# Ledger of designs, part 100: designed miniproteins, single chains

Each design is a single chain, and the fold is of that chain. pLDDT is the mean over its residues in the fold that is shown.

## One batch from the design tools (miniprotein)

Design m3479
Fold by ESMFold2-Fast:
Structure m3479 (fold): chain A 88 residues (1-88)
Amino acid sequence: NRKEAEELLERAIERAKAGDWVGAMALAGLAGQLLAGEPNPEVRDLFLRATTAPPAEAAELLRRAFSGMSDRTQEEFLRVVGEVEKAA
């Protein structure tokens, strides 16, 4: 859903502006998954947990999520990250 992905992008920009790049990357990962249109519940769950986890735990969850991303999800994730960097 594009609308849900856009809301996640806005939240990622807010987190990045606040200095929380780990949280921003987790939200960007969720948006990238939605934009890719590829269901991977395990990777989605890892990103979702990373949005609320303490920094050290969030970083480990992101590492695992990154290793599980398809090429298409990775491409969409990088596009979202580019928008976060441009806006933050």
Scores: mean pLDDT 83

Design m3480
Fold by ESMFold2-Fast:
Structure m3480 (fold): chain A 113 residues (1-113)
Amino acid sequence: SLEEIQKLYNELKKELDELAVEVIEALENGDVESALKKVEEMKKKVEEFFKKVKELAPEMSELIDKKLEEINKLLEEAKKLIEKKAPIEEVVKKLNEVYLVLNDLLAEIKEKL
């Protein structure tokens, strides 16, 4: 149901917000290893969310898979920025782009359900 997907999205957003803060704090402390680990945790949380959404709306599997691929690419780009010690602002920008893709997915689900 759309209501269950909305609940899962709200839970994911809260978890991603907490992990994003931890990524920024790790980077401010020069802890590249912890920052990379937290981005990997974000990836796992996103993958778990998309798996559950596909179970609730299997007719939207193609859209869901496409959006997951876009988010995985953005998270890999964020990891590359962290590895090369890019400015924190560049990493934050990539994490914000993940939220835009998630918001777009939710809007498309609402339109089609």
Scores: mean pLDDT 89

Design m3481
Fold by ESMFold2-Fast:
Structure m3481 (fold): chain A 69 residues (1-69)
Amino acid sequence: MKVTFTVEGPDEVARQVGAVMRALAYAVEEGLAVESISPWEPTDEPGVYKTVIKLEDGTEITVIHRAVP
């Protein structure tokens, strides 16, 4: 299964942290253990970053943060 979360905000760091925490809360509520979390990576779009959280069952959660001016 693949799930995507998108967060937008003027405070880039705070929004990125919030998005990751929400994705982790979702994984815990589903009773799935986190296998790995990738570092935040830039995308082809300026001001847009992503991270991927992999769960034990092979589920990937993609968290996308879009910085707003």
Scores: mean pLDDT 71

Design m3482
Fold by ESMFold2-Fast:
Structure m3482 (fold): chain A 84 residues (1-84)
Amino acid sequence: MELDLSLPLEELQAKFQAFMREAGEQLQEARRNGDRDREREILAQMIAALETMIKALEADPSVPQSAIDGARATLEELKKLYEE
């Protein structure tokens, strides 16, 4: 799912959280079914959404650096899962 960077940060965060919850549930289902192609498709979508969210966080000067660093750490973990 694509996140619209023109949205207010609060609305972006709400949409991002909803997407990550649904994607997480689908990821667990794909893993239970042994569907590696589906698992990687979902991980790629999660990575893209998180990269978009990080850009939104970086654009807002009120966001603490620790939140941005945490999001980047999560992105690196998702990328590792995508590779294997």
Scores: mean pLDDT 79

Design m3483
Fold by ESMFold2-Fast:
Structure m3483 (fold): chain A 85 residues (1-85)
Amino acid sequence: SQAAQLVQQALDTLLDPSKSLDQQIDTMRQVRDQARSLGDDELARDFDLVIRLLELAKRYEGTGLGLLFYQQARQLLEGRLLDLT
C-alpha cells in the first residue's frame, strides 16, 4: 500500500499540466528516496529509470523523441501501479 501510494503520487505529478518537467523530476527524486527509506530497492531503481527517462524527455523537449521518453516514463509507472494494486 505504501509502495502503491508512492507510484500514484509519481503518476499524479506526471499527469499534472501545471507542473514543469523540472518539478516532475524533483518529485520523482523525492519518491525514489522514500522508496529507499522503506527498503524497497526495486521500486527505487524503477524511479531512477523514470528520472533518467524524464531527463532525456527534457533534453529532447519539443520533439517527438522527447514525447516518446515521457510516454515510456508514464507507462513504467502505470505498469508498476497495476502490479501493486
Scores: mean pLDDT 88

Design m3484
Fold by ESMFold2-Fast:
Formats: structure tokens, sequence, C-alpha cells
Structure m3484 (fold): chain A 118 residues (1-118)
């Protein structure tokens, strides 16, 4: 929701596919993947997904951009039982998988919506 500190770089189709595959794999490892959708701009990949974790449905929004040679991952988790710790773990898993697939450095930020006190 805030502007990025640096201009974003364009993503190739190969980078977009690697990002989508990394996010899908991380979500499937965390819980049951109920729905998955990805949208693209020249410089951004946005994933909207729903997972079932510990019997609860969670909505997950992931945005990935590139600044210089570094990918920046933003993860939002919402729904019953969404926590900052769960969002942080998911962001870490996504970042690790993107780095494995691309060989490039990744930073990750995470937040939970519907945390009772944040």
Amino acid sequence: MEPLPAPTAPLTDEEKQAIVDAVREALKELGELLSFGATYTDDRVTVTARIKYEGKELDVHVTVTKAGDTYHVRVAVSGEGATKELADELARRIAEKIQEKTGKPVTATAFAVNDAEG
C-alpha cells in the first residue's frame, strides 16, 4: 500500500513463472490449496489463493516485485486464525523457493489481517 523505495524492474515471463511456481509450492507445503490465481503486470506478480490450515480457511495475497537484482515479496494472510507468525513463515518459504528457482536475492515482508491486536 505504500510506494516502493526504489523503481521496480520489468519481469520476464520465465521470472513470472518461477515466482508463481514458488508461491504455489510454498502454499501446498503449508496447507491444503483450495484455490489459486495469478495476475501479472510488466513489473509485478500478484497471487490470490485460499488455503485450509488447521481446519480454517485463510485468504493469501502475495505480491512480488523486482528492484535492481533483488525480488521483494509481500505476503498478506487474512481469515479466521490468520497470525503474523503464520504470515512470516509463509513469506520465508516463498522467498526461499524463489531464491532456489532464480538464484537471485529475495527479501520478504509479511502481515496478518484480522489479528485481534497488531
Scores: mean pLDDT 81

Design m3485
Fold by ESMFold2-Fast:
Structure m3485 (fold): chain A 80 residues (1-80)
Amino acid sequence: SEPVAKITLTLSNGGLTAELLQALGESGLPKETKIEQPSPNVLVIYLYDISKVEETIKLVEEVLKSHGYTIASKEVEILK
């Protein structure tokens, strides 16, 4: 299936680590979720269910903040 939403998060205080990416994968994201890291400080999350967008944003922000990251920008694109 094709993604219905794209969430882009840019971090101001460091790059994403393998440990953080693993924590995100284990955090209870929706069953069908694609995560990409196009640069060290940019996280892209693709979602396949529009009803899960808000809860996914909240969950990801909580995981990032709990690991000491500061979010510089957040973009949400609806693809369908």
Scores: mean pLDDT 80

Design m3486
Fold by ESMFold2-Fast:
Structure m3486 (fold): chain A 64 residues (1-64)
Amino acid sequence: SIEELIEQLRERGIEYAKGLGELLGATGEATAEVERVGDKLIITAKQGEAELVTTSDLSLLLSP
């Protein structure tokens, strides 16, 4: 379901933010938000001052 997908993407966002944060020397807790915009899920992940945004297309994940 979409809710399950959102939860998975949130978890992935946090892990990605932690990895990127370590690379950039960021400190603090890693957080992630998932926003749905049409057929896209936008993931915003932050740790300290480090911020990244990634997008997942629902149609590409569930196509035929």
Scores: mean pLDDT 72

Design m3487
Fold by ESMFold2-Fast:
Structure m3487 (fold): chain A 60 residues (1-60)
Amino acid sequence: MTPEDLEEYRRLFDQALAELRQAQPDAPPEVLYEQAEQRALAAMRPSVRRRIERLRQEAL
């Protein structure tokens, strides 16, 4: 994974988390983090998303 892919993921994650906090202010932090992660991965380019999913499968 390139540093650029990681930076894109972090940006998308922060954006998704901010939106989720506005929509669901009373939701537990762990639920918001999980949803933000899913949204960030879905918003990334399909090639980058596939690489991240493959790395997760190999690590676990």
Scores: mean pLDDT 73

Design m3488
Fold by ESMFold2-Fast:
Structure m3488 (fold): chain A 68 residues (1-68)
Amino acid sequence: MKIGVSIENDLTPEQYLKLKELGFDYIYIGSNHIAVFLNRRTGFPIDELQAAFFKEVEDSGLELALGG
């Protein structure tokens, strides 16, 4: 059985690694649009922010699930 966790805010790379270590298989971002979730990552185009975020989650070994 896959175990997931819902998150409300973007996390650091170390926090994503910690979630994987604790036995979580995926993270879930609910009804929030990913751009709102990534709002702390200012100064870059949104497509680059999304790409960087996806890579950080993938590098941690977690799967990403988006609501909607």
Scores: mean pLDDT 67

Design m3489
Fold by ESMFold2-Fast:
Structure m3489 (fold): chain A 76 residues (1-76)
Amino acid sequence: ADKKIIVIFKKKNPNSIAEDLIKVKGLQGYAIEKNKIILYVDDSIDYDTLEEILSKYISNYEKQETENEITYTEVL
């Protein structure tokens, strides 16, 4: 994977988010934890579709980007 995307939930992970995320182009794999999801992605990742899916499950988030990692943290 060329990049990691980390989604951090302040609440419990939504039950169906993983099923929606696996459909995103450029996703190579994922790991689910109690309050976060880690996505392993390549250069073909569709950020528009990813962020559209995230907006269905979290009302507001903060985005932080580094060279190898993007983090979306839920904001209450």
Scores: mean pLDDT 78

Design m3490
Fold by ESMFold2-Fast:
Structure m3490 (fold): chain A 72 residues (1-72)
Amino acid sequence: HHMEEAKKLFDEAIKAIEQGRVEEARRLTYEALLKMGFPEEVARAVADYVAGLAEQGRIDEAKLVIESLKKS
């Protein structure tokens, strides 16, 4: 089901953030949000925001955003 698939993508995004794989984290977050039914523009904006936090070294904050989305 789409929600379980989204959770797996979020878990992969968290691992990508922890490994410094920013572009992979952006892509996985975007795909997870699309599976949750978010509009493409919203999914892209949120994925870009998470990637931006990771690029700035704000790893715990980037992970927290994804964990919050995963609980929605």
Scores: mean pLDDT 86

Design m3491
Fold by ESMFold2-Fast:
Structure m3491 (fold): chain A 75 residues (1-75)
Amino acid sequence: MSPKEKLIELFRETAKHLGIPEEKIEEKIKYLETQSLMHMAIFIESELSLLSLLYPEKADYLQEVINEVQKIMEE
């Protein structure tokens, strides 16, 4: 799996875990597929940071996902 595919799947699984509606997840993924790897990573990290403010009970989980984004980008 390419780094870009890994980021898309990580975002999809995270959004599903948070209970985001499937239609909204697919709209976001369609947008992400048009972006470069770097812009995709920045977008995902920004979305996850915002989500951690909206869902404080998920903050630890979301921080681990951000860490996985960073690991994918370092490889």
Scores: mean pLDDT 80

Design m3492
Fold by ESMFold2-Fast:
Structure m3492 (fold): chain A 89 residues (1-89)
Amino acid sequence: SKREEIIKELEKLRKETENESARELLQALIDEIREGGVTVEDIERMITVLEVQRAELEAAGRLTPASRAGIEALLKALEEAKKIIEKAE
């Protein structure tokens, strides 16, 4: 099924992902797909939330190199997950 192929590709992406928070995010996406599904629009909303969080941290003077790298890893994981879901649709 399309859902099983998406899960397989996301599991592969998760195994290739070094950042722990990004791996946890990918696992959460896999779990949501198993329960009902995740749309491209859902991923785009998650990307927007992270971009807002990055901007808020920068405005507060709390955007460290570590937090920047963490958010960039999460954004990269979401962008790759979006491509996997789009390809299956």
Scores: mean pLDDT 87

Design m3493
Fold by ESMFold2-Fast:
Parts: structure tokens; C-alpha cells; sequence
Structure m3493 (fold): chain A 76 residues (1-76)
């Protein structure tokens, strides 16, 4: 089951985002993840990754990381 793995995954993604030298490049990765989750029918996770990409496009790494951590905890 996904619960503990989901929290760990989003916590790891948040740490990577905070350490990124190029948040605009990370944004492309999260837009691609959003599309994949949408194709799987997971619209909630897709929407979160879409918002993460938007924050990274604005250079808001802290906001993107916080959103990832909050969502990971909520899904766990």
C-alpha cells in the first residue's frame, strides 16, 4: 500500500526541489508528472504537481517544497 511510501516520496521531492539550482527546469519535470497522474485518473495528485510546477516557474522553491510535504502527509 502507498501510505508510508507516498509520504516518503513527497518529502524526498521537497528536499530535491529546495536544493535545485534551476527551479524552472524542475517545473518541466513536475508538469510531466502531473500529466502522467492525470492519465492514471489520479486528478488530486495531478493538480498538486501542476501547482508545484507553477510555483517553481515563479522561483518559489520553498512554496513548492511546502506543498509537496503537506500533500505527502495528507495522503499518508
Amino acid sequence: LEAEVTEALFTMQASVVLGSEHPEKEAKFYRELSKKYKEQGDNETAEVYEKVAELLEKGDKEGAAQLLRDYGRRKA
Scores: mean pLDDT 79

Design m3494
Fold by ESMFold2-Fast:
Structure m3494 (fold): chain A 67 residues (1-67)
Amino acid sequence: SDEERFKELKEYFIKLGWSEEDAEYAAKKILELEKEVGDDELKRKLAISELMREWLDLKVEGKSLTD
């Protein structure tokens, strides 16, 4: 289910050291992408890589991924 997948993704990012807010944002964004692109593995991987890079860059500035 979407709820179970969201929770799985959120826990994944939290285990990597992300804040709960950033993890929720990332999990929601990836879940929406997975629904949109389906079996496009490259787009899924690129989205995760983009979020990870953005998170790393923002972390040193004390900013979050949320708007």
Scores: mean pLDDT 77

Design m3495
Fold by ESMFold2-Fast:
Structure m3495 (fold): chain A 89 residues (1-89)
Amino acid sequence: EEVLDKEVELTLIEIQLHLAKEAVERGDYETAAKLYENAAKRAQELGIPEAADNLKKASDAFRKGDKETALKYIDKAMEAIEAERERLR
């Protein structure tokens, strides 16, 4: 996979995470869960299983109404995504 293609996919994941965070801030956990689930699929396809696993767990937590647990998983997913972006630099 080309570095540019991977950077594009990382940017798309980051956009999905940003939109999901906005949904969380307005209390729309269903939309947030769907956005995090889609981001998890992209992360899995991109070869970042740590981000994919944590985003999937965050999505499941939001569907259960457990915001605190979901946010902890999101923090872990963001750390994995940031680490991958730094590796590409």
Scores: mean pLDDT 83

Design m3496
Fold by ESMFold2-Fast:
Structure m3496 (fold): chain A 93 residues (1-93)
Amino acid sequence: MEKEEKEKELIEKAKEKIREEAEKYAKELLEKGELSEEEAEKLKKQLENLALGIMDVELKSTPITEENIEKIAEESFESAVGFQEGIRKAIER
């Protein structure tokens, strides 16, 4: 039926949301003066790549519905942020 096309649309929308959240997060740190413009751009790309990778793994075991895809996108981005903050704290030493 049409479910495969609808699933692709939901996945693409989720990827777009992840990119928007990564841009927003990096911009907020830039505006706070915590990062330079170059560091903010690098962080944005790292968060996008990591969150998209986590989402791809989660989608292999989760039914693709509007509710599930939105939750996966949000959790994937939060996991990416947590991982990056963990690395930052480790390098700080």
Scores: mean pLDDT 79

Design m3497
Fold by ESMFold2-Fast:
Structure m3497 (fold): chain A 97 residues (1-97)
Amino acid sequence: KKVLEEIKEALERALKRLGPPPAIDPSTRQKLKEEAKKIFEETVKELREKYPDMSDLDIYMEAIAKTIKYLMEKHGVDRATAVEILLEIVKEELEKL
C-alpha cells in the first residue's frame, strides 16, 4: 500500500518535470497501456521469483524502468507518454487495494 503510493508520487513528479506528453491516438494509447501492463506484471512476477529477498520498492522500481524502456525502444513512444501510462497502471493497482 505505502510502496505503491510512494511510486505514484515519484511518477507524478517525473511527469511534471518532463512536461505534457504529445497527443496520441486513443486506440494506439490503449494498445500501449495493455502491453505496458503485461510487461510490468510479468517483470514483477519474474523479479519476485528470482530475487525473493528484494524489497517491494526495488521490484516495482525495476519493473517500471524496464517497462518504460520497452515502450520507448519497441514502440518509439516518448518518455513522457511512457511515464503517463505507468502512472495510470500504478493508480489502477492502488484502486484494487
Scores: mean pLDDT 82

Design m3498
Fold by ESMFold2-Fast:
Structure m3498 (fold): chain A 55 residues (1-55)
Amino acid sequence: ASREQARGAGRLAALLRLTEEQAAQAAVKFGGMSEEQARAVARLVAETGDPEAEP
């Protein structure tokens, strides 16, 4: 994705951070996903929205 789109995703990730915690917990109970797997997915989403640090 473009850097401009990545910046937009960053703001979306910031808003989702608060809701993502509850969503991840619900996914574990509902889908039977492991806590480690849920955290990996959350990290992937956060990294996609915050590519600023990558040189």
Scores: mean pLDDT 53

Design m3499
Fold by ESMFold2-Fast:
Structure m3499 (fold): chain A 100 residues (1-100)
Amino acid sequence: SAERERLHRLSQEVDEEVLARMKTPEERAVAEMIITGVDSPLVKAMSPEERVAALERVREIYRKVIEERLADPDITEEERRALEDGLRMVDGLIEQERQA
């Protein structure tokens, strides 16, 4: 449906914006891991401290990107719900990775 395609594009745009704002290869690799669910060799080579720091930065950028999107007055209620659900999902994934 057109609505499902719109929500899918919104999700992809948020992910692309987050990746574009990553400052280091390590931050980008952790962001890609959160998006795809696949660990890269770079992520596997990181120390626990480096991994936690990168996870927290990914969380900060996701929050910022989503908050910027939520500030759009033309946003639909479906898009608002999808963004809020997306932020909760990312927060949950990052918390799981911090405990692993």
Scores: mean pLDDT 84

Design m3500
Fold by ESMFold2-Fast:
Structure m3500 (fold): chain A 74 residues (1-74)
Amino acid sequence: SEKEIEEIAQQILQDADQLIKDYEEGKVSLEDIKKAIERAKGLLEKAEKEGAPQALIDATREAIKKLEEFLAKV
């Protein structure tokens, strides 16, 4: 359903925010963030090729951007 897709999209964005928080709290490394970005980029490429819902594609792009912008500041 569209509501389930919206919930997944929100979770993708929340997971990116949580990863940054976990790093600030010393629970994950910068390497873990870099690996998360690379995994997300691979998933984005597959999602675009398979015609995934636009909301999921947009959320994944925003999550990648957020994590990359964070890495640029540390």
Scores: mean pLDDT 87

Design m3501
Fold by ESMFold2-Fast:
Structure m3501 (fold): chain A 99 residues (1-99)
Amino acid sequence: GVEEGVEEIIRQLPELTPLGKKVLEKLLEAADKLEKAKSDEEKIKILRELLDFYVDLMREAGVPEELIEQFRRNSEKQILEHPDELADALILFKKKLEE
């Protein structure tokens, strides 16, 4: 389940590169904002900002633009269709990491 997935990611944290640590910090920041969000529109805006950050990192890493565009479109669809599930997953991730 989502909880087991979160715990597995936390177990891998010592192996994260400096880039991975920066991504983790942004995920935690997004989770903080999502806990305060009162509407799906607010959640979508926060998740889109997180997606933009991730996309910029992929560009800096030399990922081809065609793959970045496909990833962005697929992620945007998930954000629009399931903003509550994505918000809950990030909030759970933060909560488990802070244990």
Scores: mean pLDDT 77

Design m3502
Fold by ESMFold2-Fast:
Structure m3502 (fold): chain A 87 residues (1-87)
Amino acid sequence: SIEEVIELLLEEVERAAELLKQGVPEKEAFTLQLRRLAERLTGVPAEELTPAQILAALERVGQLQAQAPRELRERYRRHVRELRESV
């Protein structure tokens, strides 16, 4: 569902922020976030995912985000802001 996708994105933002705090380079943290997100969306371990499967999962996220009601998008943005302020 759209709500599940927003929750996954929020959790992966939290994880990426944690990696950045630990000194992991932005590109590396972002790559890990994308693979982790694809794993959670497909249920397939990250190491078993093909590039095509990762791309398909990310395209699905983009489509679901575009369909999300304004209120859910605002709630997501608020949570991200609160997480960043807690850093």
Scores: mean pLDDT 66

Design m3503
Fold by ESMFold2-Fast:
Structure m3503 (fold): chain A 80 residues (1-80)
Amino acid sequence: KSTVIFVGKDGSEVTVEVPEEITVKELIDLLKEKLGLSEEEVEKIKKFFESLGLKLDTKLYFEDGEVISVKKMLELSDLL
């Protein structure tokens, strides 16, 4: 397991343990659970990953101390 930092829409930080290998879908499910995201925010994050060419079944790999910013994803999603 890797320990990563999730940054919420308000800039708050939550330390979360994630599997060394995780799908985009599983990551989005964790972001929703840990940061209390609405269904609208979840759809925006899905669109963000789609804009990067990443499918829900795409595998992601994280190292300890990596930062995943929902705040940044939502800001970038609003520009798409």
Scores: mean pLDDT 82

Design m3504
Fold by ESMFold2-Fast:
Structure m3504 (fold): chain A 81 residues (1-81)
Amino acid sequence: SSMEEEVERLTAEAVAALRANLDDLAAVAQIARDTMARMHELGASDEQIKRVVHALLSAVDDPAVAAALAAAISEAYREFS
């Protein structure tokens, strides 16, 4: 479906952006917020959002980057609730 293709594309773009900005925690947080906002605008399902979140967290080895990413994702969830 077009939704699945869009989710896959957003996930790939977000992972690439994260890998390009691992030394900038503010950029990491912004990438997470932008990704979550776009997923919400698409009307992505809870299962699709969980898959994207898992892919983003799995792309990151640094605990500080992972913490910034997780915090931004949690904040976005609160804003869209």
Scores: mean pLDDT 84

Design m3505
Fold by ESMFold2-Fast:
Structure m3505 (fold): chain A 100 residues (1-100)
Amino acid sequence: LSPLEKELLELAEEIARLHAEYYEALRAGDFETAKKLEEELVKKENELMALLYEHTKDFEHAVQTVKEIRDAIDKGIEEGKSLEEIKEEAKRIVLEALKK
C-alpha cells in the first residue's frame, strides 16, 4: 500500500468506529458524548475529503466518496453488521475511489 492509501484506509476505519460510538451514545441518551463524537466525525470526514481532493483534484468525486462511506456505515449499523464488516466496506469504497 502507498502512504496515501494507508492514511485513507486508517481514516475510513476511524470514521466507522466513531459512527458506531456515536449511535451507542445516542441510544444511551448520552447527548454530551454524542455531541463530542459528532464533532470528531465531521473533522475526520473533512480530512478524508481534503486528502481525496488533493490527489484527484475532483471535488465532486471527493464529496460523493465521503457520502458513500457515510451511507454504507449507517446502513451497516442499521442492519446489525459487525464493526469489522463495516470497516471493510468503508475501506473498499476508498480503494475504489482511488482507481480514478
Scores: mean pLDDT 86

Design m3506
Fold by ESMFold2-Fast:
Structure m3506 (fold): chain A 85 residues (1-85)
Amino acid sequence: MLSEEKALELAKLAKQSLDDKSYLSLLLAMIEVNPSLKEKLAEDLKSLEDVEPDEALVKKITEMLKEYGGELSVEELFKKVLQLL
């Protein structure tokens, strides 16, 4: 399972590198895998309230995080996110 610590580090990397739509899509995928993240990411979600997520990307990232989120490092997970863009 994707831990809160890994998810927050992944979000930090993504915020610097991804556009708002891709970043929001990643945040939504992380929350689907670990619902406790919704409270921790509430401020970022509010800042992105006018942004439309990529539903196909949310699904792909969710599937990837379910399979690899517990096994891979933050950097390896981020590399996989970039491959799904």
Scores: mean pLDDT 87

Design m3507
Fold by ESMFold2-Fast:
Structure m3507 (fold): chain A 94 residues (1-94)
Amino acid sequence: SEELKTLDELVDLNLEAIKAAKKGDYEKARKLLKQARKLAETLKDTVAGPLAERMVELTEEAVKAIEEGDYFEAEVLEGLMLIEYGVAKLLLEK
């Protein structure tokens, strides 16, 4: 339950970082990513630990893709991040 709440907060922070980057607010995106990374670290010793870390890494790559104008790559990376979230959620619900 607590780990699931943390994972839900993590996906929200990652999506807000992407949204901020799409608006050109890269300072806000980087701040949100820093918060997301700290939150992912709290899941390190759970079965979702590697997936939570991968969610942050994919979001960092998506923000970079947006900054470089690669919107298609950013959408693919966001999709991959959401797949990692879905798998992590299923693992924590066991």
Scores: mean pLDDT 90

Design m3508
Fold by ESMFold2-Fast:
Structure m3508 (fold): chain A 100 residues (1-100)
Amino acid sequence: MPSAEERRAELERLLAEIQAVLDQARARGELISPEQAAEIVLKAIEAAVLAVGLQDFEALDRVLALLEEARALAASEESKELIAQVIDSAKTLREIAEAS
Protein backbone atom coordinates (compact mmCIF):
# COMPACT_ATOMS: atom_id res chain seq x y z
CA MET A 1 0.00 0.00 0.00
CA PRO A 2 1.38 3.44 -0.86
CA SER A 3 2.02 5.83 2.03
CA ALA A 4 -0.25 8.84 2.72
CA GLU A 5 2.54 11.06 1.31
CA GLU A 6 2.70 8.96 -1.91
CA ARG A 7 -1.14 9.03 -2.21
CA ARG A 8 -1.14 12.84 -1.80
CA ALA A 9 1.57 13.18 -4.48
CA GLU A 10 -0.53 11.02 -6.85
CA LEU A 11 -3.67 13.11 -6.07
CA GLU A 12 -1.79 16.36 -6.85
CA ARG A 13 -0.39 14.81 -10.07
CA LEU A 14 -3.89 13.78 -11.25
CA LEU A 15 -5.35 17.22 -10.45
CA ALA A 16 -2.45 18.94 -12.28
CA GLU A 17 -2.86 16.69 -15.36
CA ILE A 18 -6.63 17.41 -15.57
CA GLN A 19 -6.02 21.15 -15.12
CA ALA A 20 -3.33 21.10 -17.87
CA VAL A 21 -5.77 19.58 -20.42
CA LEU A 22 -8.44 22.17 -19.55
CA ASP A 23 -5.94 25.07 -19.58
CA GLN A 24 -4.61 23.98 -23.00
CA ALA A 25 -8.15 23.78 -24.43
CA ARG A 26 -9.02 27.25 -23.05
CA ALA A 27 -5.74 28.76 -24.32
CA ARG A 28 -6.47 27.45 -27.84
CA GLY A 29 -10.18 28.36 -27.75
CA GLU A 30 -10.94 24.65 -28.36
CA LEU A 31 -13.43 22.16 -26.92
CA ILE A 32 -12.17 18.91 -25.41
CA SER A 33 -12.64 15.75 -27.51
CA PRO A 34 -14.60 12.67 -26.33
CA GLU A 35 -11.24 10.91 -25.81
CA GLN A 36 -9.94 13.79 -23.63
CA ALA A 37 -13.26 13.84 -21.71
CA ALA A 38 -12.98 10.07 -21.02
CA GLU A 39 -9.37 10.50 -19.79
CA ILE A 40 -10.43 13.41 -17.53
CA VAL A 41 -13.32 11.30 -16.11
CA LEU A 42 -11.01 8.35 -15.32
CA LYS A 43 -8.42 10.62 -13.66
CA ALA A 44 -11.16 12.50 -11.74
CA ILE A 45 -12.60 9.22 -10.38
CA GLU A 46 -9.11 8.15 -9.20
CA ALA A 47 -8.51 11.61 -7.67
CA ALA A 48 -11.91 11.54 -5.88
CA VAL A 49 -11.15 8.10 -4.37
CA LEU A 50 -7.71 9.33 -3.21
CA ALA A 51 -9.20 12.55 -1.75
CA VAL A 52 -11.81 10.56 0.25
CA GLY A 53 -9.11 8.13 1.47
CA LEU A 54 -7.00 11.10 2.63
CA GLN A 55 -10.12 12.81 4.15
CA ASP A 56 -9.25 15.84 1.99
CA PHE A 57 -12.67 17.30 1.17
CA GLU A 58 -11.11 20.49 -0.25
CA ALA A 59 -9.31 18.30 -2.83
CA LEU A 60 -12.63 16.51 -3.55
CA ASP A 61 -14.26 19.94 -4.08
CA ARG A 62 -11.40 20.75 -6.49
CA VAL A 63 -12.15 17.51 -8.43
CA LEU A 64 -15.82 18.61 -8.67
CA ALA A 65 -14.78 22.07 -9.94
CA LEU A 66 -12.53 20.52 -12.62
CA LEU A 67 -15.36 18.18 -13.73
CA GLU A 68 -17.72 21.19 -14.09
CA GLU A 69 -15.07 22.95 -16.24
CA ALA A 70 -14.67 19.78 -18.35
CA ARG A 71 -18.45 19.52 -18.82
CA ALA A 72 -18.59 23.13 -20.07
CA LEU A 73 -15.69 22.49 -22.52
CA ALA A 74 -16.89 19.05 -23.76
CA ALA A 75 -17.46 18.91 -27.53
CA SER A 76 -20.15 16.18 -27.50
CA GLU A 77 -23.48 15.91 -25.65
CA GLU A 78 -22.58 12.30 -24.76
CA SER A 79 -19.39 13.52 -23.00
CA LYS A 80 -21.37 16.25 -21.17
CA GLU A 81 -23.87 13.62 -19.90
CA LEU A 82 -21.06 11.25 -18.82
CA ILE A 83 -19.30 14.06 -16.91
CA ALA A 84 -22.63 15.15 -15.31
CA GLN A 85 -23.20 11.57 -14.05
CA VAL A 86 -19.68 11.48 -12.56
CA ILE A 87 -20.27 14.89 -10.88
CA ASP A 88 -23.50 13.55 -9.29
CA SER A 89 -21.68 10.39 -8.11
CA ALA A 90 -18.78 12.43 -6.65
CA LYS A 91 -21.24 14.76 -4.84
CA THR A 92 -22.97 11.69 -3.33
CA LEU A 93 -19.57 10.26 -2.32
CA ARG A 94 -18.68 13.59 -0.64
CA GLU A 95 -21.96 13.59 1.34
CA ILE A 96 -21.47 9.96 2.46
CA ALA A 97 -17.78 10.49 3.36
CA GLU A 98 -18.48 13.74 5.29
CA ALA A 99 -21.31 11.99 7.24
CA SER A 100 -18.99 9.09 8.15
Scores: mean pLDDT 86

Design m3509
Fold by ESMFold2-Fast:
Structure m3509 (fold): chain A 100 residues (1-100)
Amino acid sequence: MELEKELEKLTEELAKLLAKYFVENPDAEVDPGGPAGRAGQRILEAAKKGEEEAYKEIMEYLKKLLAEMEKKAEEAGISREELLKKWIELLKEEIELMKK
């Protein structure tokens, strides 16, 4: 299925844009609470070391987030194909927002 290749490309593009953003904005706001807040803190710490380190942390976060969403979708009876299509749509929206 071609969706998985599109997902990989969009995930990498978003991760690169976010890595650059956090390196350029070291005082960026991090969402409080939960796993997302902890991931944001680790990404900010990685960004202090450079764009490559930030990219790696963001990629790991996005992979974990997708895995959690896949688990929840399976429990809710949502097909992996439907989940991937929605995730691709969200990634495209976020990338457009970052690029304007």
Scores: mean pLDDT 75

Design m3510
Fold by ESMFold2-Fast:
Structure m3510 (fold): chain A 100 residues (1-100)
Amino acid sequence: SLKEKALKIQKLLEEFIQKSTEAIEKKDKEALIKHIEEFREGLKEIIPDEEARKKLDELTEEAIEKINAAKTVEEMRKILSEFMAEVNEVIGEELEKLEK
């Protein structure tokens, strides 16, 4: 159901925000990248649309490249914020397309 999918996505978002915030504070790029990849895979288990899944892969790859190039905690936070904004747009569109 739409409600069950929305709750699963909410849990993934809450867990990802907590884990990514901790990784940024510790300046642990490897952990941050791992959390971004795990978040993508979790979303792809819920989102069946092939084009949306491909867009999530593209957004993830771009975010990882930017994180690897980032030199400061503030740069990592800005990259994460932008990644989250773009991912939330994909999630919103897919929730509207959910089968009845």
Scores: mean pLDDT 85

Design m3511
Fold by ESMFold2-Fast:
Structure m3511 (fold): chain A 79 residues (1-79)
Amino acid sequence: SMEANFQEGLANLEKSIEGLKQRAKTASPSEIPLLIRGYENGLGSLRQMKSALPADSPLLPKIDALEEEIEEEIKKLKG
């Protein structure tokens, strides 16, 4: 179903973001732009999911929380 596909997509994004967070802990300054791009790609995917979901979707609070988490991780990398 559409909802099951979005739920799986969200779970995969959560795993991807956790991977980026772990990579960021050992990243050199030269790797920071690639990590930021990874996070920005994640935000783009979440925003597309959010626009496609009905207003009452139980996935919306999870998407909002992950967007906020990604935005904070980008801020940390930018200084």
Scores: mean pLDDT 87

Design m3512
Fold by ESMFold2-Fast:
Structure m3512 (fold): chain A 86 residues (1-86)
Amino acid sequence: SLEDEVEEAKRNVERAIETIREDVERGRLSPEQALAVLDIGKAEVERWAAEKIAASTDEKVKEYIKETKEEMLKLLEEAAREIREM
């Protein structure tokens, strides 16, 4: 279902952030490289949300996607903030 797709997309963002954070902490990825990966992630989230919104005619579905997008972007920005402070 669309709800399952949206929740899976959010879980994928959360897993990606965990991996990036661990890679920086263990020295596998520089903070600069990690920030670049997070920027790519932000662009992918924006594209994903725009595509899902464009495909929907239901206002409640559009709002749900917008809310999930904002949550994903907030998670990515929080991760970027933490990495910048390393």
Scores: mean pLDDT 87

